# Designed miniproteins, single chains, continued (2): the designs that were tried, part 106

Each design is a single chain, and the fold is of that chain. pLDDT is the mean over its residues in the fold that is shown.

## One batch from the design tools (miniprotein)

Design m7675
Fold by ESMFold2-Fast:
Structure m7675 (fold): chain A 58 residues (1-58)
Amino acid sequence: MDEDIEIVGELIADGKVAAGLEPEKLTSKEEVKKALEELKPYMSDESLESGLKQIDSL
Protein backbone atom coordinates (compact mmCIF):
# COMPACT_ATOMS: atom_id res chain seq x y z
CA MET A 1 0.00 0.00 0.00
CA ASP A 2 1.37 3.42 -0.93
CA GLU A 3 1.51 5.90 1.95
CA ASP A 4 0.68 8.71 -0.48
CA ILE A 5 -2.54 6.96 -1.56
CA GLU A 6 -3.65 6.73 2.09
CA ILE A 7 -2.95 10.44 2.66
CA VAL A 8 -4.92 11.41 -0.47
CA GLY A 9 -7.71 9.07 0.63
CA GLU A 10 -7.91 10.86 3.99
CA LEU A 11 -8.14 14.26 2.27
CA ILE A 12 -10.97 12.99 0.05
CA ALA A 13 -12.74 11.51 3.10
CA ASP A 14 -12.49 14.93 4.80
CA GLY A 15 -14.02 16.47 1.67
CA LYS A 16 -16.88 13.95 1.76
CA VAL A 17 -17.56 14.79 5.42
CA ALA A 18 -17.57 18.53 4.58
CA ALA A 19 -20.07 17.81 1.76
CA GLY A 20 -22.30 15.80 4.13
CA LEU A 21 -21.39 12.43 2.60
CA GLU A 22 -20.36 9.22 4.37
CA PRO A 23 -16.55 8.84 4.51
CA GLU A 24 -15.01 5.44 3.75
CA LYS A 25 -11.64 3.75 4.25
CA LEU A 26 -9.63 4.09 1.04
CA THR A 27 -6.63 1.78 0.49
CA SER A 28 -6.19 1.64 -3.31
CA LYS A 29 -5.95 4.04 -6.25
CA GLU A 30 -9.26 2.76 -7.63
CA GLU A 31 -11.06 3.38 -4.31
CA VAL A 32 -9.57 6.88 -4.03
CA LYS A 33 -10.55 7.69 -7.66
CA LYS A 34 -14.11 6.43 -7.06
CA ALA A 35 -14.44 8.57 -3.91
CA LEU A 36 -13.16 11.64 -5.81
CA GLU A 37 -15.75 11.00 -8.55
CA GLU A 38 -18.46 10.93 -5.84
CA LEU A 39 -17.40 14.51 -5.00
CA LYS A 40 -17.92 15.67 -8.63
CA PRO A 41 -21.13 17.67 -7.80
CA TYR A 42 -19.14 19.61 -5.17
CA MET A 43 -16.12 20.53 -7.33
CA SER A 44 -15.25 21.82 -10.80
CA ASP A 45 -14.57 19.43 -13.70
CA GLU A 46 -11.04 20.88 -13.85
CA SER A 47 -10.39 20.01 -10.18
CA LEU A 48 -11.74 16.48 -10.67
CA GLU A 49 -9.57 15.91 -13.76
CA SER A 50 -6.47 17.26 -11.97
CA GLY A 51 -7.14 15.09 -8.92
CA LEU A 52 -7.63 11.91 -10.95
CA LYS A 53 -4.40 12.62 -12.86
CA GLN A 54 -2.48 13.10 -9.60
CA ILE A 55 -3.85 9.83 -8.17
CA ASP A 56 -2.83 7.96 -11.34
CA SER A 57 0.73 9.34 -10.91
CA LEU A 58 1.05 7.91 -7.37
Scores: mean pLDDT 68

Design m7676
Fold by ESMFold2-Fast:
Structure m7676 (fold): chain A 69 residues (1-69)
Amino acid sequence: SEEAKKLYEEAAKHMEEAVRASLAGDRQTADDHLARAEKYIEELEKIDPELAKQMREALDGVRAFLDRV
């Protein structure tokens, strides 16, 4: 669905911005973007739970990566 694609794209963009902020040393901005990604994934789960599961796995990977830097 178009709504699911939009939520997926917004979650992905926020995860990308979180990684960029973290690499720049801005942990607060990184955490803010991770929180926004989580909100989009919560909405996606109501529409497409399988796609939301894939995004949660990606988000968990990003969180694990950021905990190392």
Scores: mean pLDDT 86

Design m7677
Fold by ESMFold2-Fast:
Structure m7677 (fold): chain A 90 residues (1-90)
Amino acid sequence: MLPVPEEVGEAALEAFKAAVEGGAKAEVATGLALGGIGGGLGASMSSGEEARRNAEIGADSVRRGAELGGNEEAGRKGEEAMRRAAERGE
């Protein structure tokens, strides 16, 4: 499988664990959204398929975080940013 930024993945995982342990949904959504943005930055620094994969993973994290926190608008904007980052990586 293509590699993903370790820091972004770890941040998203820890935010999710906090939610499962009964953390605040809004705070978890924010953490996952920020992790997704980091993934988009990583995608813009990569090229080709790796950039695209990073953007897809970042977008998924943003969407899940937004759903947990009830902030769907942030999720959609984050997904758009991820896709644009991958396009720049071409």
Scores: mean pLDDT 55

Design m7678
Fold by ESMFold2-Fast:
Structure m7678 (fold): chain A 88 residues (1-88)
Amino acid sequence: ADEKAREIAATALEIAVRQFVADGKITPEAGDRIVEAIRKALEEGKSIQEIADVAVETAKKYSPEAYDELKKVAEQIRKTAESIKKLL
């Protein structure tokens, strides 16, 4: 149940990052770094909040121009995944 909610959060964050790359807001190289960090956090058993935080911090490092917008999207994904967790 908890694992499923974390997987949903990681997948949604990866999709959001890939969409930012498609929209030209993040470079493909920066997008790959952020997705790699998300996957590693998921594999390490990090919480939904920690996975979202890793996505945002990695974006701040590799794509500071997209940081604020991605932070807002990541917070919305975190809230949605936490809500889903309560139903599992």
Scores: mean pLDDT 85

Design m7679
Fold by ESMFold2-Fast:
Structure m7679 (fold): chain A 102 residues (1-102)
Amino acid sequence: SEVQELLQPSSRGELFRPKPLLRELLETVGEKRDVLTLEELVLYLGLYILKEKLADPENPTRIDLSGTKLGELFGVDEIDTRDSEAIMAALLAQSERVPNVV
């Protein structure tokens, strides 16, 4: 069920506040809000990856983060877009869960 929650986070209505460094990256792709769902965090992360051209056109599931700000933030040199759990874990580590009250 936890894996299912990570794959369908919008259905839960859970909200997260990106930490300052992650928020700065998301602002480069137009996201100005303080609080987002996990699905929105994944969406804007994907937009950032596309804008910065971090995806290999021949192997679009492999994202090279070596020497990038995103790689420094996540502490990894590479991500596999098929590893949803690793991506969610990295986003959650750079975000604060907020109560659904504001």
Scores: mean pLDDT 73

Design m7680
Fold by ESMFold2-Fast:
Structure m7680 (fold): chain A 73 residues (1-73)
Amino acid sequence: RRVMEIHGELTDLTPEQWRALFESAAENGDDLVIHTFEGGEETKVRLEQLRDLAREVLGPDQRLEIVVHKRKK
């Protein structure tokens, strides 16, 4: 199974850009793996929005995995 990997801050992309990525994954039958960093309330809100997009857009056999990394100073 193919995996679409995204790296960076969850807030770097607009909701519309996230939707486009999820729709591409849905069309290809790909799982999504998102690598991001620890953040405040805005990051938590975006995480919930991405889970909602996965339920709306991805197929029942497709998976969203979000990997949260510690920030380095």
Scores: mean pLDDT 79

Design m7681
Fold by ESMFold2-Fast:
Structure m7681 (fold): chain A 88 residues (1-88)
Amino acid sequence: SAAEERALKERKLAVAKELAEENIRNGDFAGALSYLHLALHLARELGDRETAEEIEAQMQTVREKLAEDPEQSERAQRLLAAVRRELG
């Protein structure tokens, strides 16, 4: 049902946000950016503008951290390319 599909997307969004926050705490900004990108896609599909804006703000902070770490920046580019391929 549409309700079951929505609930599954809401659960996936919650997990993606949690994993992004965990990666930020661990200093894995490349991993964090990939999960935030997935979370943003899900928030947009759900029409949750407030959550999407929150995720975009977190992505900006993570991108600023990546600018100071060339190795993590390269890894982030590879991970984002993979996420974009899966999402279409």
Scores: mean pLDDT 89

Design m7682
Fold by ESMFold2-Fast:
Structure m7682 (fold): chain A 85 residues (1-85)
Amino acid sequence: MEKEKKIEELWKEMETHVKRLRDIQAEMRYIDEHLPLEEQRKLTPKLIAEALIEIGKITDIMFELEKLGVPREEVIAKVKELREK
C-alpha cells in the first residue's frame, strides 16, 4: 500500500515536470518564430538551462519508479504519453 502511494506521488511529480518541459519548449518555439535574433540570444540560454533542469528531474523520477518495481518500458511509454498531451 505505501509503495503504491509513492508510485502515485512520483507520477504526479512526473506530470508536473513534463508539463513544465513542454511549456518551456513551446516558449522556445514562440521565441524562434516571433522574436528578433538579439532577443533570442538573451532568452534562449535561460530557457535551455531551465529545460535541462526539468529533464534531470524527469530522469531522477524515472529511476525512482524503476527502483519501486515499475517496468522501464512502462515508465518510458507513460512519459512519452505525458509529453504528447
Scores: mean pLDDT 85

Design m7683
Fold by ESMFold2-Fast:
Structure m7683 (fold): chain A 63 residues (1-63)
Amino acid sequence: MEEVEKAIEEALEAAKSRDYPALRQALTRLNQLKAQITDPEVLERVEKALKEIEKILNEYSKK
């Protein structure tokens, strides 16, 4: 759980700062951690973070 919370915080911080390399790393890490999560609340938080990352990365790809 501690690793999941840290990964979510790192992802949200990278999202706020628009640090695209850090966002890509966070996306990979959160997807790996998602497979280990059985708590629905933690899973929801991870999925929300993943959606925010994907949205920001999609905007980055727009030019």
Scores: mean pLDDT 76

Design m7684
Fold by ESMFold2-Fast:
Structure m7684 (fold): chain A 76 residues (1-76)
Amino acid sequence: SKEKKEEEEKWAKEREEREKKLIDFYRNATDSQIEELAKKFTEEIKKVNPELSDKQVEIIYDSYYTGLKLLKLRAG
């Protein structure tokens, strides 16, 4: 229907704008902002996995930090 096509086009534009904002964020993100995001993601995993050891939490943090740094490189 015409309404469905208009909704799909609106959703596609909203997705594109979100992707642009995300790319711009990573392109301009400081090391401190990347560290804060890695910490936030790690805390979210820790909340649903309370049995994780400190060493396991550190490995998870390092994995997120590395992944976020890679996203920053790809965004620039």
Scores: mean pLDDT 82

Design m7685
Fold by ESMFold2-Fast:
Structure m7685 (fold): chain A 108 residues (1-108)
Amino acid sequence: SRQRRLELALQSLETSLAQLPEITERLVQAMENKDERQLSVELAALLATVSEVIFALRVAELPQSLIDDIISAQRQILSAKTPEELRQAMARLEALIQEAVDLVRARL
């Protein structure tokens, strides 16, 4: 049913949102330590989380513009050269996922 799809999407989005603070701190720490190997591992974990978010947005039939914004935020994260740029890009991603959560809740 539509309601069940929205409930599953909400649970997935809330789980992803809860994981972001730890992922952010691990990414920042790896970048500050200039640990290229650890940075690659944490970026792979982030990419998996973003893929789950995009899937949840599609299941919930959220606007393509929001999906495009999340993909843009992911590109900004991958292009970050400093811990400050990384924190800003991660904050943008978190805000977009929170917007997705709010939109799904409004449809329930």
Scores: mean pLDDT 91

Design m7686
Fold by ESMFold2-Fast:
Structure m7686 (fold): chain A 74 residues (1-74)
Amino acid sequence: LQAQIEEAERKAAETQKRLEETRAAGQAQTQALNAQDAEKGAQAENELFFQVSQLEGEYGQLKAQAQQLREQLQ
């Protein structure tokens, strides 16, 4: 049980790090692109939104799993 909690928390932390890195890198790219071409910037923002949403979903699922396992320990 504890090992499963640790695994879920580790995966959640990895997903959160990827989310933060993707958001930071994506925002920098979309800002630079938007300054030159607003249409391409908006398109890049939409692509970033979908990538972030996918990672947020994965993170949420892993956190929920870890929380359920922690409740079983109580």
Scores: mean pLDDT 79

Design m7687
Fold by ESMFold2-Fast:
Structure m7687 (fold): chain A 64 residues (1-64)
Amino acid sequence: SARREEAQKEIEELTKKLLELLRKGADQKEIREVQLEIAAVQISAVEGISLEEARERLEKLLKG
């Protein structure tokens, strides 16, 4: 579906950004922000929920 294709493109772009940050030795905060965004996009696509809802669920899971 178009929604899943858009999510895949976003993940690919974010993954390229992550690799660039890693190659340049960016700080851990910047690296973590991109990793969390990739996870949120993935959860949103799989669960069929908004990115905002996916981010909230991810934060709750990480805090236990």
Scores: mean pLDDT 82

Design m7688
Fold by ESMFold2-Fast:
Structure m7688 (fold): chain A 76 residues (1-76)
Amino acid sequence: MLQQLVEQAYQEGYEKGLEAARTARALGVDMATQDIVDGVVEAERPRIEAEVPPEWLPQVLEAYRKGARDGALEGS
């Protein structure tokens, strides 16, 4: 179900974005939120593309990116 995949993608993105931002902070690395988001999305893109039907891929990737951004902002 598309809604379930979108909700899962947002949650996974949020967790990865949050983790990445907190890791950068702990290491004393000053990273822009957008750089964290781009890094997280690019790392997971091949997995998402393999798991999600092509017709749903844009919506799932968008949800993941939004989650990653929200998580990174929370972790900053």
Scores: mean pLDDT 83

Design m7689
Fold by ESMFold2-Fast:
Structure m7689 (fold): chain A 120 residues (1-120)
Amino acid sequence: MEELKARLKELLDRTQAEFSAIYDEIKKKATPELKEEIDFLYKEFQRGIDLLKARLDAGADVVEVADGAISLLNYFIDKLEELKKKAPPEVQPYLDRAISVAKEAKTEFERLRAEAERLR
């Protein structure tokens, strides 16, 4: 279980870093209105990830934290898809990359959850 906890922390850190990089690219190209929406979503994502990390450090169950991460990623995938529909063409590739990263991270959290559930 400690190995899974360490892997979960690493995945949370990596996902946060990947989204931070994409956010920096989007904010350089987006309209002011889109920047406000992306900024809000990015801050909500960071807050969610930081809360999940804090819960792990407080001794929360790996399965419960993985479930939280999967729920957070599902929410962000849906919100990024909505933003993409109204985003300018020059911003859409960055939103596609963010959606792709979120889907890949979700798959990795689902694998970690399955491994943790088997050890429970």
Scores: mean pLDDT 85

Design m7690
Fold by ESMFold2-Fast:
Structure m7690 (fold): chain A 63 residues (1-63)
Amino acid sequence: MVGKVKGIPGRVEEDEVNGKPVDVSAQGDGKTVIAMASDKETGKLVGVGVGKQGAMVEAKPIN
């Protein structure tokens, strides 16, 4: 399972990555955004994705 956020810079959504609670934050400007999923317990980055501004962006698990 991947975390998701609306691709608007500064938006944060609660979601899950591989059954772990995360905050998924959108960062970027103009055309593209980066979605970063951080573990709520540890604060560690556990997922990253890139998408277009205004679309849903998936943060895929980092292996």
Scores: mean pLDDT 79

Design m7691
Fold by ESMFold2-Fast:
Structure m7691 (fold): chain A 74 residues (1-74)
Amino acid sequence: MPSLEELFKRMQELYDRFMAEKDVEKQEEIIREMERLYKEMAEIAGDSPEDKKLLIEAGSMLTMGIMRLSVEKL
């Protein structure tokens, strides 16, 4: 079972891939993977301030990705 920090590292990796990707279909696939990963992080996150901060930062990356994708699909 991966740690919250390991999942956060994967989220950063996916976000970097999303920002570098030029193909909209592949951007959509990356966002879907980020969404699944965020749900997994939310399920394992504890009540510590450190865990809450990681979850907020991961949620911010996902939200930014969704917003950017929405603009490019127009």
Scores: mean pLDDT 83

Design m7692
Fold by ESMFold2-Fast:
Structure m7692 (fold): chain A 75 residues (1-75)
Amino acid sequence: MEEERKLEEERRRRLFDAEVNLGIAYIQLGVEKAVLENKIKRGELTEEDLKKHQERIAQLNAEIGRLQAEIDRLR
């Protein structure tokens, strides 16, 4: 029954890592949105800047979705 303990330990570690990464991704998403909002208010937003921010936000949302699915699977 050592295999059951190893699987549970691996599951808990993976769950913890996924939850930490999810937290980091949410923080990064919040920062990215705040920077974009600030640039809009200052009138400093270029079309290229907008595309870069939208791409980063899309990447972070995709990562959040992947991590959430992983957490749900590990529960």
Scores: mean pLDDT 83

Design m7693
Fold by ESMFold2-Fast:
Structure m7693 (fold): chain A 71 residues (1-71)
Amino acid sequence: MAEKLIELGESIKEAAERLAKEGKISEETARQIIELAEKGIEAAKNGDLQTAVEYILQAMELLSEAAAKAR
């Protein structure tokens, strides 16, 4: 389970970095998404799955909103 949360967090980071490089979202927004995803990954690596899920969901929510606005 932790490995899937780590993979999801990494995918979120890649998506945020790509959108920022393409100029579709601000660097500030990408930074916020990446920070939340990294906190989720760290929590998952430490076995704190509840905290990991909370941060990953927050990162996904911000990414989804930012991606929708980028269209």
Scores: mean pLDDT 82

Design m7694
Fold by ESMFold2-Fast:
Structure m7694 (fold): chain A 76 residues (1-76)
Amino acid sequence: GPASPEERLAAIRERLAADPNDVEAAVELGRFVLLDFQPEFRDEVLALARALVAESTDPRVRAIATRLVELLSPPA
């Protein structure tokens, strides 16, 4: 059957852990947040996005990750 949202997020995380400049995986993360996001995934996605802001050197990955941090962070 199709992968669960948890399995899809885990696969995205594994790809980005192996290569923090994987633009396709970062785009899939953004798409996951737009289409399949549930509140239970907030902390995991936010942690992943923060890691990408710290570790990625690719401007497209950094842009996606920065936007996700801004969208998912608690209000100041």
Scores: mean pLDDT 83

Design m7695
Fold by ESMFold2-Fast:
Structure m7695 (fold): chain A 94 residues (1-94)
Amino acid sequence: GLGRIQSNYEALLSLNTESDNPSVLAAKKLFEEGKDISVAYHYVFFEYLMGLATEEDVAIALAYLLRNASREELLKYFSEKTVDEILAIREKLK
């Protein structure tokens, strides 16, 4: 699930989240339309399993979701310590 994703959040969140990949764009659209971050993430991850997206595309989509999700959304899937780390990295990258 979403909460089992990579512990190197600084490297992940530093990725350029711009992408022309249709699977990444669809995941971003799901999030922007108010779908849960888990729904958006699993969409692009499923596309990756189907050979329609790369591992880099999954990382880009995840970076976008972690940069734009609320603290309350992140706490549904991550520990408070992990959420606080993500939020600290977000402030550092502004």
Scores: mean pLDDT 83

Design m7696
Fold by ESMFold2-Fast:
Structure m7696 (fold): chain A 64 residues (1-64)
Amino acid sequence: SSALQRDIDLGVQLIDDAVYATIGRTSLPDALVQAIRDVEAAHYAATGRRLPVDEAEELALARL
């Protein structure tokens, strides 16, 4: 449903914001930041489970 999709999108954004704030990320290239978000979104869409940002970063680097 549209309401469920919106809530999922908000949840993903909140987690993304919180983990980037918490891990004190250094200046990552914009392409890598986008790849991390794509990996996180794809993983959540496929499995319904969250992927830690550090693991998403490893997967994103493998895709570059």
Scores: mean pLDDT 66

Design m7697
Fold by ESMFold2-Fast:
Structure m7697 (fold): chain A 102 residues (1-102)
Amino acid sequence: MEYYLKLGKSDGLAEVRGIINKAIKEAEEKKEDVTIHIDLEEGLEEVAWLIEDILREKGYEVTSEKSEEDGIVTYKLVAKSKENVTITVTLTGKDTAKPIPI
């Protein structure tokens, strides 16, 4: 299953929690891989940490990859359950902690 979520400023934490919990439920009930794409304007690293924490609390083993091109940051989180079900989350946005000169 695939989910897409686009978030503006500050709209996102409750929606992020909702979509991640929904993905966990669907992965566990159907025993199928779930992919989530999240595009957000701000707070990319904070949202990535939140998602990682939620997945780890639910017993998933999470690996994260960070890539960056021209001020756009992409986090790819891959979470595996003990039943070998995979939840993949791709976060794309601006890292507000990264200063762009001038």
Scores: mean pLDDT 74

Design m7698
Fold by ESMFold2-Fast:
Order: sequence, then C-alpha cells, then structure tokens
Structure m7698 (fold): chain A 99 residues (1-99)
Amino acid sequence: SSAELAEQSIASMEAVVEAMEELIKEKNGKLSELEKTQVMMRAIAIMTEAWLLAETRELTPEQQKRLLEIIDRVIEILKKLGLSTENFEKARKEIEEKL
C-alpha cells in the first residue's frame, strides 16, 4: 500500500540519521573531510527522498511529524559540523508546504 511504502521510507531515513548522529558522537564532532562529504551526500539523499515522499504520498499526521523531525535532525547535524544549512532550511519550508 501507499502508506506501507511511506512507512518503509521514513523508517529507512530515521536509521540513516541515527547512524550519522552516532558517528558524530563517536568522533566527538571531529570528522575528516571525507566523513563530512559522506554526511553531506547522505543529507542531500534524505532531503530528496523527503521532498519526493511529500510530493507523491498522502502521509498520516504521525508520518508528517516524523518526516519534519528527520529534516530538523539533518539540519542540526550539518550545523554541528559547521556546514551550510541555508539550502536545507529552504527545502524544509517547501516540504512543509507540500504536507
């Protein structure tokens, strides 16, 4: 079902975000340039998936809340690493408007 595919996508994105948060904890925020690049690529992939999900699926209120929480966690990860968040904050607003 559409709702079942949305649940799988959201759970997958949550797992990726949790893994990024654990990496930052293990490294005490001191990531290599390669690790920062990997985090940025994962962040872009999550935002693309979130945008597509918001555009193409009817989400429950709980799923909408979880999707926005995922995006907020991604933005906080980038801020902790000193990476630019402006484009991600703009994308968050567009995604929220689609929900």
Scores: mean pLDDT 87

Design m7699
Fold by ESMFold2-Fast:
Structure m7699 (fold): chain A 76 residues (1-76)
Amino acid sequence: IQIFEKVLEIDPNHVVAHANLIAAYIQSGNEEKAKEQAKKFAELIKEKPKEAAAAITDVKEKYGTDTVNQILILIS
């Protein structure tokens, strides 16, 4: 969590870091922070769709399909 938060302090639009931070909040049960982070990620999907697709693939490989599905629900 801290590493991704630091990445976003340096590069607020780092799409992979946003997706991984949402996954980390989901895994830790922090639903409010996951939801707030997902809102920003949804904005970035419109701006950087290719990078967002890569970020979702990264989360799927690290956290699994269920975590990806939870992220997709949060950004809907």
Scores: mean pLDDT 78

Design m7700
Fold by ESMFold2-Fast:
Structure m7700 (fold): chain A 88 residues (1-88)
Amino acid sequence: SAEELLKKQLETQIKTLKKLYKHPIVQKLIDKAKELSKGGFKGQLEAMVLIGVAFLVKAVADTLVTRQKVDKEEAEKFFLEQLEKLLE
């Protein structure tokens, strides 16, 4: 049951992330998370951490736009560059 709950939560988070940015780098991150999730409970937790860090970076990028008045395009570039580092 805990494994089923984690799987459903991960699937929901992945769908949300896809809606936030429709970019090849985001798709690569999602593909990595899906591959990690095949490692049972531990892999599901690793996938959730990866997606969670992506959401944190997105929140930082959004804050740059809303609070620091950085251009949305520059904030998106920052977000994508941080996701590329997570894929290394």
Scores: mean pLDDT 78

Design m7701
Fold by ESMFold2-Fast:
Structure m7701 (fold): chain A 91 residues (1-91)
Amino acid sequence: MLKEELLELEIELSLALMKYSIALKAGDREAAIKALKEAIEKAEETIEAARRLREEAIAAGDEQLAAEAERYLRSAEETLKELKEELKKLE
């Protein structure tokens, strides 16, 4: 189910961000860049999954689920923008 996929991606994104925080505290720039790239990948996957969920919800006439998917999409797009900006500062 796409909603379960979104929850799994949210966990994976959180783990990547945790790796990033640990690498920054350790002064490991290479590990921090790697973790940020993983987080960017998970944010991009979240955007794709949220778009698919929104499409399915609209097709099913589920206005509540469509609104929920739209919130996931907006949040993930904002997160992706911030992560890409952060990566540029490290490269």
Scores: mean pLDDT 84

Design m7702
Fold by ESMFold2-Fast:
Structure m7702 (fold): chain A 74 residues (1-74)
Amino acid sequence: SSMDKKLKAEKEFGERVGKVLKEGIEKGLSREEMIERVKEVAEEFQKEHPELKVTDEDLETMVDIALAEHEREK
C-alpha cells in the first residue's frame, strides 16, 4: 500500500540522517555544516521517494535535537 511505502521511506530516511548526524557530531562539525549534509541526504532521498515531504525547518529541527541529545548524554 502507499502507506507502507511511505513508512518504509521515512524509516530509511531517518536511518540515513541518523548516521550523518552521528558522524558529524563525532567529527565536531558545526550546526551549519550538519544542516548542509542532511539537506543533501534529503535531496538524494526525495529523488527515489517523491512522496517524502521534508522541509528545511524539519531538517534544522533534526540537527538541533541530535545536538541536544549529545549534550545530554555527556
Scores: mean pLDDT 80

Design m7703
Fold by ESMFold2-Fast:
Structure m7703 (fold): chain A 85 residues (1-85)
Amino acid sequence: SELQERLRELVKELLELEDNLGDEEDAVKASQILAELLRLRAEGASEEELERELERRAEEEGLSETSRRYLRLVLELRRLLEELK
């Protein structure tokens, strides 16, 4: 299905970005932001609210474009996995 193909594409891109995430400090900050975003999602935050919070936190922490892209892909992956339930 198209959803399964998109899921495969996202996983591949995530693995490629993970290998190129830059420095360890940026990766730690990204993981902290991701944990917070996943908590907000579990509490019922909308997709729009999650995107806004990601942008706000990424700017606040000075996150690299690569790490920001990684976070966006992880959120998209979580959304697609929910649709496949």
Scores: mean pLDDT 77

Design m7704
Fold by ESMFold2-Fast:
Structure m7704 (fold): chain A 67 residues (1-67)
Amino acid sequence: AKRAAEGAKAGAATGGRGGGAAASMVSQDNFELGDREGALAAGKGGAAGAATPEASEMSLRYGLQNA
């Protein structure tokens, strides 16, 4: 959990500081839309793996929020 919180901080700080906050959000939104729709349509374990980026993000955000 602590490692997840630190990872989230590093990612958020890097994106924001580099002026990539908006770019990061745009990229994340685009990937989430594609992966989420694909995973929903397939409904397989492999499709769930395609959404790994979002699952990872959620884990990191929860660690940061809980910290």
Scores: mean pLDDT 46

Design m7705
Fold by ESMFold2-Fast:
Structure m7705 (fold): chain A 87 residues (1-87)
Amino acid sequence: PLPSDEEIRRTLLMMQLSILKTNPINPDMSDEELEKMLGRLEEILADPEFADLTEEVLEIIERMKEVLGEERVNKLVEKFPLLKKLL
């Protein structure tokens, strides 16, 4: 059978997560780019199918804080209720 729309969406989110795990955080990243990345991590946390990925999401956020600064990352995280609760 052909994959469902949900299976395709999950595959794309897993691919995006893999890219974020594999590639270094860009220190010159704009607030707009950072907000988009945080939005993708929030989408992963919102899906109960991805409950096992919470630790990986935390690892990515920690790397963002180390490279971009904790204050800057925390300010943008305030826009994302699931990420805010996790941190």
Scores: mean pLDDT 79

Design m7706
Fold by ESMFold2-Fast:
Structure m7706 (fold): chain A 105 residues (1-105)
Amino acid sequence: SLKPGELLAAVGTESIKVLAKYDALLDEGKSEEEALAEIGKEKFEKAKKEFEEAKEYLKAVDPEAAEKLEKLYQEAVEAVKEGDEKKVAEIAGQARELALEVLGQ
């Protein structure tokens, strides 16, 4: 696995966007198979693993930051559903900043 800082940075730059797109596709009525075909199975599995490991790490060191990451994830899903690419990028940036703040503790 990645070091904690690398893991948290990966979540803020890519993993959150990939997972948010997956959940948005499911919410729009696509099957898991259809959503994975659109996103890419390997890309999804990497993003899911990185996000889950980041959540476990944050829950151990800063439970409040873990809750903030979950909230950012839900906001990212809604932004993807609305087609707001600027908002998705902003939320990914906020997740990265949250990660850097936790690492500074």
Scores: mean pLDDT 79

Design m7707
Fold by ESMFold2-Fast:
Structure m7707 (fold): chain A 80 residues (1-80)
Amino acid sequence: LTEAAKEYVINQLKNAIQALQQGNVMEAIRILQSTYHDLQTFVPQLKDVANDLQHIINQVKQGNTQQAISGLQSLYNKLK
């Protein structure tokens, strides 16, 4: 269960990084918020990951795109 949830998150992180690199900030926010909601609802074991995602979502909303990309890449490296 936790392994399948990590794979799901990894794929969402890849999609969000791609969206941010393409300048599609709204799409990145949508992907990250959906992922955060899914983790909060279905995977309480990944609470730390959900908290990291919330922080990164706030960085994206504040226009700190490069910092957000770096955060997503760091989270990706933790989960793989």
Scores: mean pLDDT 85

Design m7708
Fold by ESMFold2-Fast:
Structure m7708 (fold): chain A 71 residues (1-71)
Amino acid sequence: TLEAQRNFFEGGRAFQEGDYETAARLLEKALELLRDSRSRTRRDALIMLAEAYEKLGDLERAKEAREEAER
């Protein structure tokens, strides 16, 4: 959806700016909207979310996001 793409784009921008908390929130929103989708955007969002969680020190949530990206 357009809303999912917007959240993904804004999340990516926040990530590039080093705002990992905002990046995680926006990417989580994008993934909720892409639920059950096997799109490239969903996979890319999961990978970026995992990296954001790693930057925030949440290694367990990062691992879960990476494992989900492989499905």
Scores: mean pLDDT 84

Design m7709
Fold by ESMFold2-Fast:
Order: sequence, then structure tokens, then C-alpha cells
Structure m7709 (fold): chain A 108 residues (1-108)
Amino acid sequence: SQLQQLLNQLNNVLFRVTTLKSEFHMGLISREEALADLQAIRDELLKVASQVLSDEEVQQIGEELDALLARFAAATTRAEAEEVLEQFARKVSEIVERGVKKLNEQME
């Protein structure tokens, strides 16, 4: 079903950001590679969110994620980059939880 597909896409986005956070913390991925992956995660999340959330919510989410991406790119230390990545991961988790809740309401 379309609802199951959207749920799977949201869970996949959450899995990707969690994996990226772990890989970056372990030094397995460069800052440039991490930024590229975060941009891809943002694009995928906005694509899924546009099918579940309002246009206004999607625009706000895009602006919030773009601000975090800019902060990650501008971070002068690894510790600052890791802090921003943690904030990005938390924001993605909140958006996924909101999307999952909305999809579950459609199944009731």
C-alpha cells in the first residue's frame, strides 16, 4: 500500500541519518562526504514529507534542515560538527515521528 511505502521511506531516512552519525563519530567518513550524505538525506526526507505533511510544514522543515546543513559546513572543529550532526539527527527523528503519527491516523 502507499501508506506502507511512505512508512518504509520514513524509517529508511531515520536509519540513514543514524548510520551516518555513527560513521562520522568513528572517523570512517570525511566532513565533505558527511555533508553530501546529509544533503541527500534532507532531499529524501523532504520528498517523503511532501506526501504526508502540509506545504507550509515542508517549507519550514526545509529551512530548518538547511540551517543545520549550513552550520555543519561552517563548523571549525570536529566537536562542533558532531554537535550539529546530533541536532540534525534529532530534527530528522522528530519529523519522522510526526510523519509516522499522521500516517497512522489515516489507517484508523
Scores: mean pLDDT 88

